# Ledger of designs, part 94: designed miniproteins, single chains, continued (3)

Each design is a single chain, and the fold is of that chain. pLDDT is the mean over its residues in the fold that is shown.

## One batch from the design tools (miniprotein)

Design m11257
Fold by ESMFold2-Fast:
Structure m11257 (fold): chain A 74 residues (1-74)
Amino acid sequence: AEVREAERRYAQAEAARNISRVGLDTSRMIAKRMLELGGSREVADQNVANSEESLRATEELAARLRAEYAALKA
């Protein structure tokens, strides 16, 4: 029960991390295009920074849940 619950939680966290990574890639492409069109560098940098922070949060959660799952599996 505990091992399967930890595995499920880790799998969900990995899925969230993958979504956040795609979001960051998209934010970087939008920022680049905005700057090419003469848009605000500050706004572009902030949007990318927000996506980087979201990815960090999901990576941290996934790493924590992976360690928990590994400890229960061992």
Scores: mean pLDDT 84

Design m11258
Fold by ESMFold2-Fast:
Structure m11258 (fold): chain A 78 residues (1-78)
Amino acid sequence: AADELIREIAEIRKKLRPDSSPVEEIEANYRAFLEAVRARSGPEAADRYLQDMLEEARLEYENPEEFIKRRKERVEKL
């Protein structure tokens, strides 16, 4: 379920940045953005966003060097 994936993302993000916002706040921020994506682009786009965020969080936790490289590439294309 989406709530479970959002929680997993938030917990991974908190492990990577212990001094960041509480897990509940990280979770709320992802939920709000997911709702915005769903409203703008539909439920399939929202599901893709959630999967992308989970993959990105896991990548940062397991291979931070590769994550930084991909993040730089993504930011440059915005």
Scores: mean pLDDT 76

Design m11259
Fold by ESMFold2-Fast:
Structure m11259 (fold): chain A 70 residues (1-70)
Amino acid sequence: SKEELLEKLERLLTRHAIEHGELVSPEEAVAILREAGLPEEVIRRVERQLRKRGPVTVGELMALVEEALA
């Protein structure tokens, strides 16, 4: 479900923030989204936004994923 995917993503991003800080590169973000099991269409939508912005915070990445899942 959407809720289960977002919960898994939140756990992975929390781990990233602890280990590497709040900032996520586009390459790290795509890898994390795949590990979370997000659909390829959602990953592609988020990747397009990341190409425009560069590195984002874990909170910004969560917001982009929620928007892409809507």
Scores: mean pLDDT 86

Design m11260
Fold by ESMFold2-Fast:
Parts: structure tokens; C-alpha cells; sequence
Structure m11260 (fold): chain A 111 residues (1-111)
């Protein structure tokens, strides 16, 4: 199956969250904020495409330490949990005092 990746860039947490809430359950989602990439579990092929779309090297981290330039893979038990956690990640990293004021939030989808 040929994978299709779309990238949407937002200058506010509110706009990124509204877009995330509008996405259908079937789409795989990743979020890039301040150089930190967060994604749900997906195939290695899909993860590589997400990394490329984010402009990051394919470096996967499963540690509790979130690092710039790494892909952080999260396993979600439900669609509701997935959206809630991504909303929390967007809010936390975007509002962190170390985040530059001109930082964009990228929401990346795979179908």
C-alpha cells in the first residue's frame, strides 16, 4: 500500500489542537513542536516517512526523556486517549519558556 503523508503547520497551539480534533480516527498522527517529534505506533516505513516530513533523522527513542531530533513513539489504547495526549503534548511544549516565540507546530498525518 502506498503511504500518503501530509504536513500542516500552525503558529498557535489552539489552531493545531482544533485541526487535530477534526482528524478521522483512521489517520496515523505525529506532532512536531520545538524539534521534538511525537508519534503513535506505526510501521517502520511510515515512521521513516514521518521523520523525513518533519526534517529529522530516523532516530527513535523509547525513553522517558524527550530529546530534540528524536522520534518519540507512544502506544495509545484508544482514539480518545490519543487525541488527549497529543493535545497535552502540544500545549506543554509550545508553552514551555524555552520554546522560541516564532516556533511552529507541525501536525503530520499518514494514511
Amino acid sequence: MELEVEVHSFSSAEEAIDYLRSLPEELKVAVLVNGVLFTEVMSEEALRLVAEAAGLPFKVSYSNQWKKGYIHVHEFKSWEEKKKVFEAIITYFYNDPSTPKDTQIKVITVR
Scores: mean pLDDT 78

Design m11261
Fold by ESMFold2-Fast:
Structure m11261 (fold): chain A 97 residues (1-97)
Amino acid sequence: MSKVTIMTRVGPIEVSEEEIEKRIEEQIKQAKEAGVPVMLSLVVPSEEKAKKALELARKKAEEAGLEVEAEYVLKTDEEAKAIYKELEEKHQDKLKI
């Protein structure tokens, strides 16, 4: 549970949770240089983590004098559940023999 997908001006980028803050700062810097609002979309396994990243993006954009348009999509939660379920079934299959 260490990777999230961030939609940036140069396309989607997978980053670790530790890199989310750094990537947000990079996007704000690029937006400020271009004189446009910050646009950020997150694909994350957790709504709580997404909201935290969006609040950080809003704060950083306000400090830079920019407006922010930001959203998130919960896509990886189903993928994470599917992986966990598969591992559980595989472990039980091994125990039957």
Scores: mean pLDDT 60

Design m11262
Fold by ESMFold2-Fast:
Structure m11262 (fold): chain A 88 residues (1-88)
Amino acid sequence: SKKEQLLAEMEKEIEEEKKKYNIKDEKVLKILEEALKEMRKSEDPEEMYKIMVKGMNEMIKLSKDPNVHLFANKVGRLAFEMAKKLKE
């Protein structure tokens, strides 16, 4: 489906950003994995975006590492673009 293709592309881009920002914090990665799991259960682009924004904010709150903050903001942007494409 279009949703599955767009989610797969977003997850691939997130994996590249994880490498770029050297994200190793298991708690940060756990927040990301839970957000992605919840997004896969939703059929509403706005709901999917809100799920990732919640995850982004939890990552930012959890960590003082500037690279985690940059990564979280990038993940939020990727979720916005994915939701926009899903709405056409």
Scores: mean pLDDT 87

Design m11263
Fold by ESMFold2-Fast:
Structure m11263 (fold): chain A 88 residues (1-88)
Amino acid sequence: SFKDIAKETLEKIRELAKKYNDPEAIEVVDQALKEIDKAKSFEEIKQVLTDLMMRLAEVASPELRQEIARIYKETVEKINKLEKEKKA
């Protein structure tokens, strides 16, 4: 499901934030995880992920941001594959 992909992505980002010793990034991810649990639609899930990426761009180090961008790209590719399967 989209929620499962979103949660997997957030958990990967959280582990990276721990590795980079970035408590602000960890807090932002923890807030996004709570928002994903409350999300009732695919549009709400996309909004949570978009808001997360904007906030991480403000608080994360350049090195952490580069790793986050890689994970986010993989997540977008997974979501796009599911959308194509749904339309077929």
Scores: mean pLDDT 79

Design m11264
Fold by ESMFold2-Fast:
Structure m11264 (fold): chain A 56 residues (1-56)
Amino acid sequence: SMTKEQLVKGAEGALAANSRAAALAVGAEVERYNGIKVTGETAEEVAKKVFELAGA
């Protein structure tokens, strides 16, 4: 399973690539661990949710 640090790094990588699909893939991993659905229309929105859920 991915660690919190790996989830954050994954979201950072998705942001750097400006890839919504990559950000959603990391978001799906977060949802699997805490049951909170991660969605967004942009890579920035999805990554922000991942940072909030994995960092908090």
Scores: mean pLDDT 79

Design m11265
Fold by ESMFold2-Fast:
Structure m11265 (fold): chain A 100 residues (1-100)
Amino acid sequence: SMQAFRKQADEILAKYQEMGERLEALFQQAVQQGDREAARQYLLAGAGVGIGEIHISVMRRSEVPLADFRKSMLAHLDTLSTVAPAELQPLLDELRALAE
């Protein structure tokens, strides 16, 4: 149903926002510690999260077929998992469970 689709999309967007907030905190901590490599990785992961959030928001607004929404989200999560730090893996696992 449309109501169930909107609820699932809203739950997914909330998880993306939580992930972005955690990445911002990790980025600021890495900068303060002078860890340039960690800061670079967190910045790249944050960009990936932001792009995914925009794509999901557009798909939710466009009410694309649920199967296409899930397929697109899973593909995005596969890409994001290659750059995300270990601290975010539990959130990525939760997002994958919501998409599957």
Scores: mean pLDDT 76

Design m11266
Fold by ESMFold2-Fast:
Structure m11266 (fold): chain A 86 residues (1-86)
Amino acid sequence: LTPRELDELQRRRQEAADLLGDADTLEKMVEEVEAQIAKDLADPSKRDEVQAFVEREGLSKYLDEQRKYVQDLRAKAKKLLEDLAA
């Protein structure tokens, strides 16, 4: 490997690391929102209001789309790392 090839390898590894970091941050945010909704739905005094809010704002669909985006980011990072190991 030449120094130029090592620099290119390092740059692509950083790209994969950034994608994984973004995926981890987004996944944590989605999990925190889901946990809060679940906690509020477990409270009988808040359940109907929270359920109506989730439906009105389309939060279930939004969270599903965010989880799919996390999976897409992880798949892209994995492919980059596999291409670098070949």
Scores: mean pLDDT 82

Design m11267
Fold by ESMFold2-Fast:
Structure m11267 (fold): chain A 72 residues (1-72)
Amino acid sequence: GREEILELLRELHETSTHPGVRAGAHELIEALEAGASREELRRWLENLLKEAQRVKDERSVELIERMLELLE
């Protein structure tokens, strides 16, 4: 659920060395804490996934894919 996604986003923010991926994770943490909808979270996670894939951050890709599964 929401708590599991927050934990994964915090792990991504801590472990990623890519500034764009880290910034995206931080924005998503703030959005989740502000009560963002499941649809908004899915859209933002899909955008973050594309950024992680672009910079070849394989660990962040795995974490984002797990978060997307939790939204289904």
Scores: mean pLDDT 84

Design m11268
Fold by ESMFold2-Fast:
Structure m11268 (fold): chain A 101 residues (1-101)
Amino acid sequence: SEVQRAAEELEERAEKTMKELDSPEFRELFEKAVEVVEEEIARQEPDLPEEERRERAERLVKFIVHTLYERYGKEAALKGLEALAKGLEEFEEFLRKLEAE
């Protein structure tokens, strides 16, 4: 399937981005961002099992960081992750400011 191939290629590119950004500080921010996203998923889909919720949150944060990295570079990806780790409202404000640049 063309869609499956595209999804696999996106996952591989996102994984390369994660390795390039990897540091103890990055891992701490990533874990905090995952907790923020997982809490939002829990609010929207309260019946979703904990493990599936966690996996979805991790995948979403990974793709958010990768998208920012591809479009705006390393510094924007790290600042975006830092904003997301503080909360969804802070992340939305970060995106609004980024679009104005």
Scores: mean pLDDT 85

Design m11269
Fold by ESMFold2-Fast:
Structure m11269 (fold): chain A 65 residues (1-65)
Amino acid sequence: MDEIIKKAVELTKKLLAEGESPDAAIRKGVEYAAKLAREKGLSDDQVIDISVAAAKAVKEVVAAL
């Protein structure tokens, strides 16, 4: 879980540095977390939980930049 969230945060930071809007960077980061969770064979409930956690983490990182 934590590794997926970390990767979502790093993608969001990279997209912001490349000139993406905060809203687009947050959305893409959360979508990436959900994709990684599904690739690991996690259930839909686990994907939802990770997506919620990733959304909180990427929003907090964007607010801190």
Scores: mean pLDDT 82

Design m11270
Fold by ESMFold2-Fast:
Structure m11270 (fold): chain A 87 residues (1-87)
Amino acid sequence: EEEAKRKEELDKLIQNTLDRLRSLVLPEVAEKIKNTTDVEEKQKIVDEGYSRLLEAAEEMLKRAEKEGLPKEVIDFLKSTIELLKSR
């Protein structure tokens, strides 16, 4: 019972983290891409978008560690950062 409740809270925290990352970067990146016709500029916008997502994820990781959030949330953020770096 405690395990099920903890897993539900973790899933909620992970989902909220994903939603926040998406809301911070994706609308601005999408708008810039839509208004750009140059391939080199589009690549630059995509790279800037990934850089902003990486910075946001690193900021969230620092806060999670300071606030003593569950290891599963910290591990999720670390995995997300690694994926963004491997792009």
Scores: mean pLDDT 71

Design m11271
Fold by ESMFold2-Fast:
Structure m11271 (fold): chain A 100 residues (1-100)
Amino acid sequence: SKEEELIKILEELVEYLKKEAEKLKETDPETAYTLELFAELLEKLIEALKNGNLTPEEAAEAAIEGIDHLLEWLKEHNPEAYEKLKPYLEEVKKKLEEIK
């Protein structure tokens, strides 16, 4: 279903963000925390989607907005992390836009 495909995309994004946060934990704890916070927000979107509290379209839109805000934050606070993470985050955003 559209919901199952979206949950898979969001779960893979959560794992990616947690893995990248772990790599930054010692060198840039503020960026690591920001990535972990976004992962936590995505986990809440997944739960709301599973519980029927959000439509797939609403959850996809919220995740896209979150990616845009994260990229803007990274560009300002950690340009190196921005350049590294942007290709993957943009690809995820494209997949989410296909669900809307």
Scores: mean pLDDT 89

Design m11272
Fold by ESMFold2-Fast:
Structure m11272 (fold): chain A 68 residues (1-68)
Amino acid sequence: MRIIEAELARFMWDHLMETGELPSFEELLEYLESLGYKITEELRKKLKKVYEEVKEFLKKTEVYKSYK
């Protein structure tokens, strides 16, 4: 759980820095599966919560504001 949450946050940050946009939740899940994680229904629900929290955090940063 802890490592997968860090990979999620890092992927969202890197995607924002490279493209100027946040990744979709489905793109994030595809990335995590590419790392060898098996996404169960329970894990998907937990990751959705973390995704929304990271998304809101990044939207409040100067980095996201600069891509307006």
Scores: mean pLDDT 75

Design m11273
Fold by ESMFold2-Fast:
Structure m11273 (fold): chain A 72 residues (1-72)
Amino acid sequence: SRLKELIEELLRLGDELAKLYEERGDFDLARQIVTQTVGTIIRAIGLSIDDEQEAIEYLEREVERLRRLLEE
C-alpha cells in the first residue's frame, strides 16, 4: 500500500540522516531524528484510522522534509 511505502521510505531516510549525524559526532541530533521519525509514524497511523488519504499526504510532506535535510 502507499501508506506502507511511505512509512518504509520515512524509516530509510531517518536512518540515513541519523547515521550521517553519528559519523559527524552529533549524537544528540542523531537521537532527535530517531525520536522524531517514531513520533511521525505514530501520528500517521493515528490519522490513517479516520482518513488514510490524510495520513498519506502528511507522510509525503514529512518524507520531503527529510529529503531536504539530506541535501548537502
Scores: mean pLDDT 86

Design m11274
Fold by ESMFold2-Fast:
Structure m11274 (fold): chain A 84 residues (1-84)
Amino acid sequence: DGVALAKEGLELIKEGIETGDEEKVREGVALIAKALSTKDPEAAEIAREAARLLAESDNPGARREAELLIVALELAGVPSDVVL
């Protein structure tokens, strides 16, 4: 279920940003990438929200993860609407 994977990934990203846990951020991004492979439009919208959240973070590691997720979105054919 791509939507369930995307929701789990987004929650891990939120928790990782709030707690400063870079491993949780990476796990969340990996789940979002798997969710994007399902080609589900709702999963793609959640992935866009995740990329926006990472790009808006002041954590230096989050910017790199945002860049990777934007590339994954582009490869999936989804416009990100996120600017770094």
Scores: mean pLDDT 78

Design m11275
Fold by ESMFold2-Fast:
Structure m11275 (fold): chain A 74 residues (1-74)
Amino acid sequence: MYSQEEINALLREYTKKLLEAVKAGDLARAKEIIEETKAELLAGGVPEEEVELIARIMEHEIKQVLAGKIKLPA
């Protein structure tokens, strides 16, 4: 099972990749990154409910960026 620190480090890394895909307009890649994140967390023994919550947060963040409610980092 992943430690909280490992989960946080993993999420930071995948969030960077996710934002880069969104900046490039590559929504297919953005969806792939979310699925990769889910698979990695499940393989690491993170409970399914927590993995689903994390994935939902990532999906919501993308939706907010696309809606213009959240600005992408410079």
Scores: mean pLDDT 73

Design m11276
Fold by ESMFold2-Fast:
Structure m11276 (fold): chain A 72 residues (1-72)
Amino acid sequence: GDLEEAREALEETFRVAREMEESGKLTPLGAGVAEGMAGIAYGVGLAVGEPGWAAEQLRKITEKARAGEFDG
């Protein structure tokens, strides 16, 4: 269901941010920004009853992390 998708998307975002930091594609600050944005998207989505929206935002954050697009 949407809650499971949101949780899986959150776990994926944190995993990818760490991998991109370890590979040097993200700075530690960039990885921290990606993780912070992921936590906010997840928390807000669940608080307002929109876990599907949270999962969608988390997927977008993950793609930006893979692209190295978090510098602050």
Scores: mean pLDDT 85

Design m11277
Fold by ESMFold2-Fast:
Structure m11277 (fold): chain A 74 residues (1-74)
Amino acid sequence: SLGSEFVSLSDREIIDYIIEKEKLPPGSYRIVYEVRDNEVHLLSVSPSTVKLKPGEFKVTRISPNVYVVDVNVP
């Protein structure tokens, strides 16, 4: 939308892209990424302590272009 971030992908599509690209096995992860120039840049992947059901995720925007995702990869 006008005045919004220019990423055309949904949160789910971005998360699934990162999981596939990084070849993350089943488990709970905290992913930090930045959106720049309509591209997703992976900053870090670490174990998550957040308890989620298989396939669930939570997204938190921590700055205008930086997002933290807690995800359970089934």
Scores: mean pLDDT 77

Design m11278
Fold by ESMFold2-Fast:
Structure m11278 (fold): chain A 61 residues (1-61)
Amino acid sequence: SPTLQMLQDWLDLAKEKGLKESEKALERLIQAVNDGASVEEIAALLTEFGKATVKDIEKKK
């Protein structure tokens, strides 16, 4: 899936940059997509990923 490849690329970037909260959120999101989770569950996990990314950026200031 193009979406799974994109999420995997983002996970690899998060690991490289030491974005620990984003890494955890992306691992959960990839698992949910692989498990065929609902659109509502995927949307909630995307929101959590966004929050995790903001948290990682703020920690580096």
Scores: mean pLDDT 83

Design m11279
Fold by ESMFold2-Fast:
Structure m11279 (fold): chain A 102 residues (1-102)
Amino acid sequence: SELEKIWEEEKNFLENLEFLRLSADGISAKPGSFGQADADAARAAAKAKIDNTSDKDLLLKMADIILKHNFKKELIEKVIELGKKLGLPKEVLEKLEEKLKK
């Protein structure tokens, strides 16, 4: 899926951000840092969750996390594009677009 492609393209982002902790159900991450093993486990759990959930549900969770943290503009743009295709609420899309403008 396009969402799986975003995960793969943004490896450094996923390894270093709280996004992995929040998106990887059942993964406990230490506050303030990720070890490589924790990041790898979180990524594996996140991929399994992507494979077993609708793109829309996971994309909505990604949007919520993006709104709370500083992310690469390219990732935000991809989430907006997919959100428009999958019918995310206009309010969420507007907030993401505002995030791109700062």
Scores: mean pLDDT 57

Design m11280
Fold by ESMFold2-Fast:
Structure m11280 (fold): chain A 70 residues (1-70)
Amino acid sequence: LEANSLNDEAIELEKAGKYDEAVKKYNEALEIARKLGDTSALSSIPIKLEEVAAKLEALGKKDEAAEVRK
């Protein structure tokens, strides 16, 4: 499914430190999950987004972290 592919891409981007690109892919996967009613993705993707937001905040990028948490 498209949501799984986008989620996998986001994980790889996060591992590479490309947090803004990872957030974009996670949000795309989350929108697809909402449209399809994928409860597993709807529970897991927000956790990944919060992990990225926490990392951004730790790096001093508080405004970027706040945007992720919206």
Scores: mean pLDDT 77

Design m11281
Fold by ESMFold2-Fast:
Parts: structure tokens; sequence; C-alpha cells
Structure m11281 (fold): chain A 62 residues (1-62)
């Protein structure tokens, strides 16, 4: 049971890491293009992804 919970947390973390890597890549692209509005949008998406990760972690542990 503990090992299964750990595996689920690792899977959630791996998925979150992939999502964050994609968003960070998009952020660098927007910064390179000087699109300040797009940078703000991507930063908001990164924040939302972090909130979703925290929610999923709580659900797995509950």
Amino acid sequence: EEEERRQRLLDVAAEAAKTLMTLISDLFGAEASGDTDKVKEIRDEIGKAGDELNAREREVLA
C-alpha cells in the first residue's frame, strides 16, 4: 500500500515535470520574442499547474 502510494506520487510528479518543462520552454520562447503579455499568460499557467499538482498530491495521500 505504501509502495503503491509512492508510485502514484512519483507518476503525478513525473507528469507535472513534463507539463512544467513544456511551459518553461514556451516561456523562454515568449521572452525571446519580447511578448510580455504571452509571458504573463504562461506564468499564470505555471501557477495553475502547481496548484493542480498540490491538489492531486493531497488526493493521493487522502
Scores: mean pLDDT 77

Design m11282
Fold by ESMFold2-Fast:
Order: C-alpha cells, then sequence, then structure tokens
Structure m11282 (fold): chain A 81 residues (1-81)
C-alpha cells in the first residue's frame, strides 16, 4: 500500500541520516559525506513524489517539503563541522 511504501522510505531516510552521522564521526572524506547526503536527498524526494501520487493534500506535501529542507540543512551543517 501507499502507507507501507511511505513507511519504508521514511525508515530508509532515517537510516541514511544515521549513516551520514557515522561518516561524520569517523571523519570520512567530504566526497563520501556529500554522496551520503545526496542519497538522503534522493530518498526525501521519493517520499514527496509518493505523497503526490497518493493524492495527499497540498498542505501535507508542503509540511513534508519543509521537514525535508530542515533535514538536508542539518546534514549540510554536520558536513561543515
Amino acid sequence: SAEEELEKLEREALAAVHALLELVDNRAPRSQLEAQRDRLRETLRRILEKMEEAGAPEEEIQRARERADRTLAQADAWIAS
């Protein structure tokens, strides 16, 4: 179902955040940090696409986009540290 697909993508996004944090903690090269952030960005984009396909209200999609933007901004801050 659409809910199951969204839950799976949300778990994938959380896993991508954790993977990025581990790379930051291990002082991985910037190219690896950026690649992991790009993977996170792609998963968040897929979540938004699935919400649109499921006919979610514009306000829900807008809030999800705002959450995605905040998550990516946080990821960028971790990479910059």
Scores: mean pLDDT 88

Design m11283
Fold by ESMFold2-Fast:
Structure m11283 (fold): chain A 97 residues (1-97)
Amino acid sequence: SMEEKAELEKRITELENKLDAKRQELGARVDQLNAEMEADNSPETRERVLKEAKELGEEQQKLDEARSYITKAREALENGDLEKAREYIEQAEKLLS
């Protein structure tokens, strides 16, 4: 239905906004870790930064996967496949929760 399509379009837009916000937060943390490494090149700082960088890398993978589902949701919606669009939206929502 047209009403269902409008609701799914709204959910996709909300997911895109949430993804952008999380990307900005992740980017700021990457910049902070880079600044810490430039200020202190000690083995202790390097080990801590490497651990935090690994965690940020895992978060980046989740954001990339969420973006893939958002793209698939838009394609499904454009093709009139509302059920598939909803499935992809729900997968993206789980990754961004």
Scores: mean pLDDT 90

Design m11284
Fold by ESMFold2-Fast:
Structure m11284 (fold): chain A 100 residues (1-100)
Amino acid sequence: MKIKEEIDKAFEELLKAVREAQARGEIDPRTAEAIERVLKTHREHVLKLIDEGKVKEAIDDAIEFFRLLARSAERNGAPVLAETARKAIEKFEEIKKKLD
Protein backbone atom coordinates (compact mmCIF):
# COMPACT_ATOMS: atom_id res chain seq x y z
CA MET A 1 0.00 0.00 0.00
CA LYS A 2 2.71 2.59 0.92
CA ILE A 3 4.67 1.89 -2.31
CA LYS A 4 1.51 2.56 -4.35
CA GLU A 5 1.06 5.91 -2.52
CA GLU A 6 4.73 6.85 -3.17
CA ILE A 7 4.40 6.07 -6.90
CA ASP A 8 1.10 7.98 -7.15
CA LYS A 9 2.72 10.98 -5.39
CA ALA A 10 5.76 10.93 -7.72
CA PHE A 11 3.54 10.98 -10.84
CA GLU A 12 1.45 13.83 -9.35
CA GLU A 13 4.64 15.84 -8.63
CA LEU A 14 5.75 15.26 -12.25
CA LEU A 15 2.32 16.38 -13.56
CA LYS A 16 2.65 19.54 -11.46
CA ALA A 17 6.18 20.12 -12.83
CA VAL A 18 4.83 19.81 -16.42
CA ARG A 19 2.11 22.42 -15.71
CA GLU A 20 4.68 24.75 -14.10
CA ALA A 21 7.05 24.34 -17.09
CA GLN A 22 4.14 25.29 -19.40
CA ALA A 23 3.29 28.31 -17.19
CA ARG A 24 6.95 29.45 -17.41
CA GLY A 25 6.91 29.08 -21.22
CA GLU A 26 9.61 26.35 -21.16
CA ILE A 27 7.29 24.00 -23.09
CA ASP A 28 4.34 24.84 -25.33
CA PRO A 29 0.73 23.83 -24.40
CA ARG A 30 0.64 21.03 -27.00
CA THR A 31 3.88 19.48 -25.66
CA ALA A 32 2.60 19.80 -22.06
CA GLU A 33 -0.67 18.03 -23.03
CA ALA A 34 1.28 15.20 -24.72
CA ILE A 35 3.56 14.71 -21.68
CA GLU A 36 0.56 14.78 -19.28
CA ARG A 37 -1.19 12.10 -21.38
CA VAL A 38 1.91 9.86 -21.36
CA LEU A 39 2.37 10.41 -17.58
CA LYS A 40 -1.27 9.46 -16.85
CA THR A 41 -1.11 6.35 -19.05
CA HIS A 42 2.21 5.21 -17.55
CA ARG A 43 0.99 5.87 -13.97
CA GLU A 44 -2.02 3.59 -14.64
CA HIS A 45 0.30 0.87 -16.02
CA VAL A 46 2.71 1.03 -13.03
CA LEU A 47 -0.14 1.03 -10.46
CA LYS A 48 -1.70 -1.99 -12.23
CA LEU A 49 1.60 -3.90 -11.92
CA ILE A 50 1.59 -3.18 -8.16
CA ASP A 51 -2.05 -4.37 -7.86
CA GLU A 52 -0.91 -7.61 -9.58
CA GLY A 53 1.87 -8.07 -6.95
CA LYS A 54 4.64 -7.18 -9.45
CA VAL A 55 6.17 -4.51 -7.18
CA LYS A 56 9.81 -4.85 -8.35
CA GLU A 57 8.72 -4.83 -12.03
CA ALA A 58 6.58 -1.72 -11.34
CA ILE A 59 9.56 0.11 -9.77
CA ASP A 60 11.92 -0.88 -12.63
CA ASP A 61 9.33 0.30 -15.20
CA ALA A 62 8.80 3.63 -13.37
CA ILE A 63 12.59 4.25 -13.14
CA GLU A 64 13.07 3.61 -16.89
CA PHE A 65 10.13 5.90 -17.73
CA PHE A 66 11.51 8.67 -15.47
CA ARG A 67 14.92 8.35 -17.21
CA LEU A 68 13.25 8.85 -20.60
CA LEU A 69 11.27 11.82 -19.25
CA ALA A 70 14.39 13.47 -17.72
CA ARG A 71 16.32 13.13 -21.01
CA SER A 72 13.37 14.54 -23.01
CA ALA A 73 12.89 17.44 -20.56
CA GLU A 74 16.60 18.40 -20.73
CA ARG A 75 16.52 18.27 -24.55
CA ASN A 76 13.41 20.52 -24.63
CA GLY A 77 14.75 23.12 -22.15
CA ALA A 78 12.62 22.19 -19.11
CA PRO A 79 15.33 21.89 -16.38
CA VAL A 80 12.92 21.82 -13.39
CA LEU A 81 10.92 18.97 -14.97
CA ALA A 82 14.19 17.10 -15.68
CA GLU A 83 15.34 17.60 -12.05
CA THR A 84 11.94 16.43 -10.70
CA ALA A 85 12.24 13.25 -12.80
CA ARG A 86 15.83 12.63 -11.57
CA LYS A 87 14.73 13.00 -7.92
CA ALA A 88 11.94 10.47 -8.60
CA ILE A 89 14.57 8.05 -10.01
CA GLU A 90 16.76 8.42 -6.87
CA LYS A 91 13.76 7.84 -4.57
CA PHE A 92 12.61 4.69 -6.42
CA GLU A 93 16.15 3.27 -6.58
CA GLU A 94 16.30 3.65 -2.76
CA ILE A 95 12.90 1.90 -2.41
CA LYS A 96 14.14 -0.91 -4.70
CA LYS A 97 17.25 -1.44 -2.49
CA LYS A 98 14.98 -1.84 0.58
CA LEU A 99 12.99 -4.58 -1.23
CA ASP A 100 16.22 -6.56 -1.84
Scores: mean pLDDT 82

Design m11285
Fold by ESMFold2-Fast:
Structure m11285 (fold): chain A 80 residues (1-80)
Amino acid sequence: SIQIITEELTLPASTSVEEAAALARERGLEILKQLGATPVYISEPRVVETETARVVTVTIFGITKDGTAVVVKVRAIIPR
């Protein structure tokens, strides 16, 4: 089975895309660690520009001791 967790971070408007990506990665790895999952894959950051914000998404795939796949999607939102 696969468990999907979505986490949202709202960052200061002055935050760079690079900083947002680093924070998203760190948070996603923290969530996997708390769930006892070992990270298997970390995506490159995806940047989506909207009318009100830039959204930087990092996806991390991990596996628990029970063999459950866990996908953590961290969305870091930089408001305009």
Scores: mean pLDDT 88

Design m11286
Fold by ESMFold2-Fast:
Structure m11286 (fold): chain A 88 residues (1-88)
Amino acid sequence: GKEEELEKFIEENKPLIDEIIARLKELGLTPTSEIEDLERNDPELVKKIEELEKKVLEMLEKLKNDPELVQRLMEFTVGRLIDALRAL
């Protein structure tokens, strides 16, 4: 069902999220950093973030009627990024 599809999405996209987190840590950036600073310092990071955003939006469309699964998706994507940046 949709839960198994979300679990596969998480498993498949964990490397992308981990790479984004690693690059953000190397740049010393926080959640309040400007996008223009990201583009100047690591344009490939911006492309990876855009790829993740596209995949998240596609998954949100599939999960739109399941608020519990939407919350889990957001915690996995946005929540992990925020937690990692706060650990800096």
Scores: mean pLDDT 74

Design m11287
Fold by ESMFold2-Fast:
Structure m11287 (fold): chain A 88 residues (1-88)
Amino acid sequence: SIEELVEMLKEKYGMNEEAEELVREAARHYQEALAAERAGDLEKGLEHALKAAELLAKAFELAGDEEGAKEYRELLERIREEAEELLA
């Protein structure tokens, strides 16, 4: 579930509560992107994937730090990988 994904990422990567809220929304959009692509709706899949990236970029801005931005860029890649493993 999205909640399980968020808790796993929080425990594994040590996210704070503000970033957690944005990551939760990003994870939801990523899950919907995967579902849309599996259904053959590539346009809808791309829309949700872009929304997930936008939400994570917002989390970078809330972090207000180059180090935070780099860590959240790596987190985006890990979210993609972990979502694929947990939702397969």
Scores: mean pLDDT 67

Design m11288
Fold by ESMFold2-Fast:
Structure m11288 (fold): chain A 83 residues (1-83)
Amino acid sequence: MEAIRRLEEYLRERGFSDEEIEGARKAVEMLVKAGISEEEAARILKELIDLGEEHPEAQRINEEVLKRLEPKVEELRKEEEEK
């Protein structure tokens, strides 16, 4: 409970909505159900959220790179699938 409470306070301090915080709580419950401790689950979620906020540009870059590579991938795939 203390780890989940600290996670909820952390997310509120960062401006997350009550719905987003509830989603994070449910994710912790699912991880605990999968055999992960509450403390470990809260830590994992915090790190994932931090990475997403710390590097939102990385997600956008990945999408842009994928869009630029998609024509080349499709072209190579079609050449290989010529029959």
Scores: mean pLDDT 65

Design m11289
Fold by ESMFold2-Fast:
Structure m11289 (fold): chain A 66 residues (1-66)
Amino acid sequence: PARPSVPVEVADMLSAASGELDRLRSAEDARTIADELREKAETEDVPNKEKVLELADMLYDAADRL
């Protein structure tokens, strides 16, 4: 479907803003999940504590890079 023409400068700014919002959301989501995994590993005796903690650390690292 065709859309109305917009100035290239405006289209570029909208695309950049959308990309930044997606990155920020991904970073926040990753940190939230990592925090939940850490809390669960500490409060619940899971048989794979080491793997759960490693996954949490990887999520924190990924969030810091985003």
Scores: mean pLDDT 69

Design m11290
Fold by ESMFold2-Fast:
Structure m11290 (fold): chain A 66 residues (1-66)
Amino acid sequence: MEELARAEAEFKAELEALKAELGVDDPAVKERQRELLLEGIELAREEARRAGRAAEFEEDLAAARA
């Protein structure tokens, strides 16, 4: 949990830096945001697996998508 939260904070910082450099409407910002979202999901899945909660994580993810 703590490690995932730190990674998410780093992702937000990277995205904010990119927005500041290129502008919030730049297509590269949207593409990077998508990449970071996918990486965040993978990190959360790995954290859930290490905690023995992989099934619960997949159920929560499916519910969030619905």
Scores: mean pLDDT 74

Design m11291
Fold by ESMFold2-Fast:
Structure m11291 (fold): chain A 85 residues (1-85)
Amino acid sequence: SVFEQLDALEEQVQAEIDKFPELSVEEAKQRMISLARQMQELRDQAVKDLEAGKISEEELREINQRIMDMQVRLDEAYTKLAEAA
């Protein structure tokens, strides 16, 4: 389900953030790009699931909020790494 994918992506995002201090700025940038693509794919899937009646508008809002929270955490981690370089 989209929620199972969201949970897995949140775990992946946290694992990547934890690894950022060990990465170069370029390596972190590539991971950010990959994660941003996965977030967009999940957002697109959630919209399709809403249109198909598989999720509610409230669930879509939750999914979008959780994706935004992941993006903020990644941006903060990347900014700290880039500023230290």
Scores: mean pLDDT 88

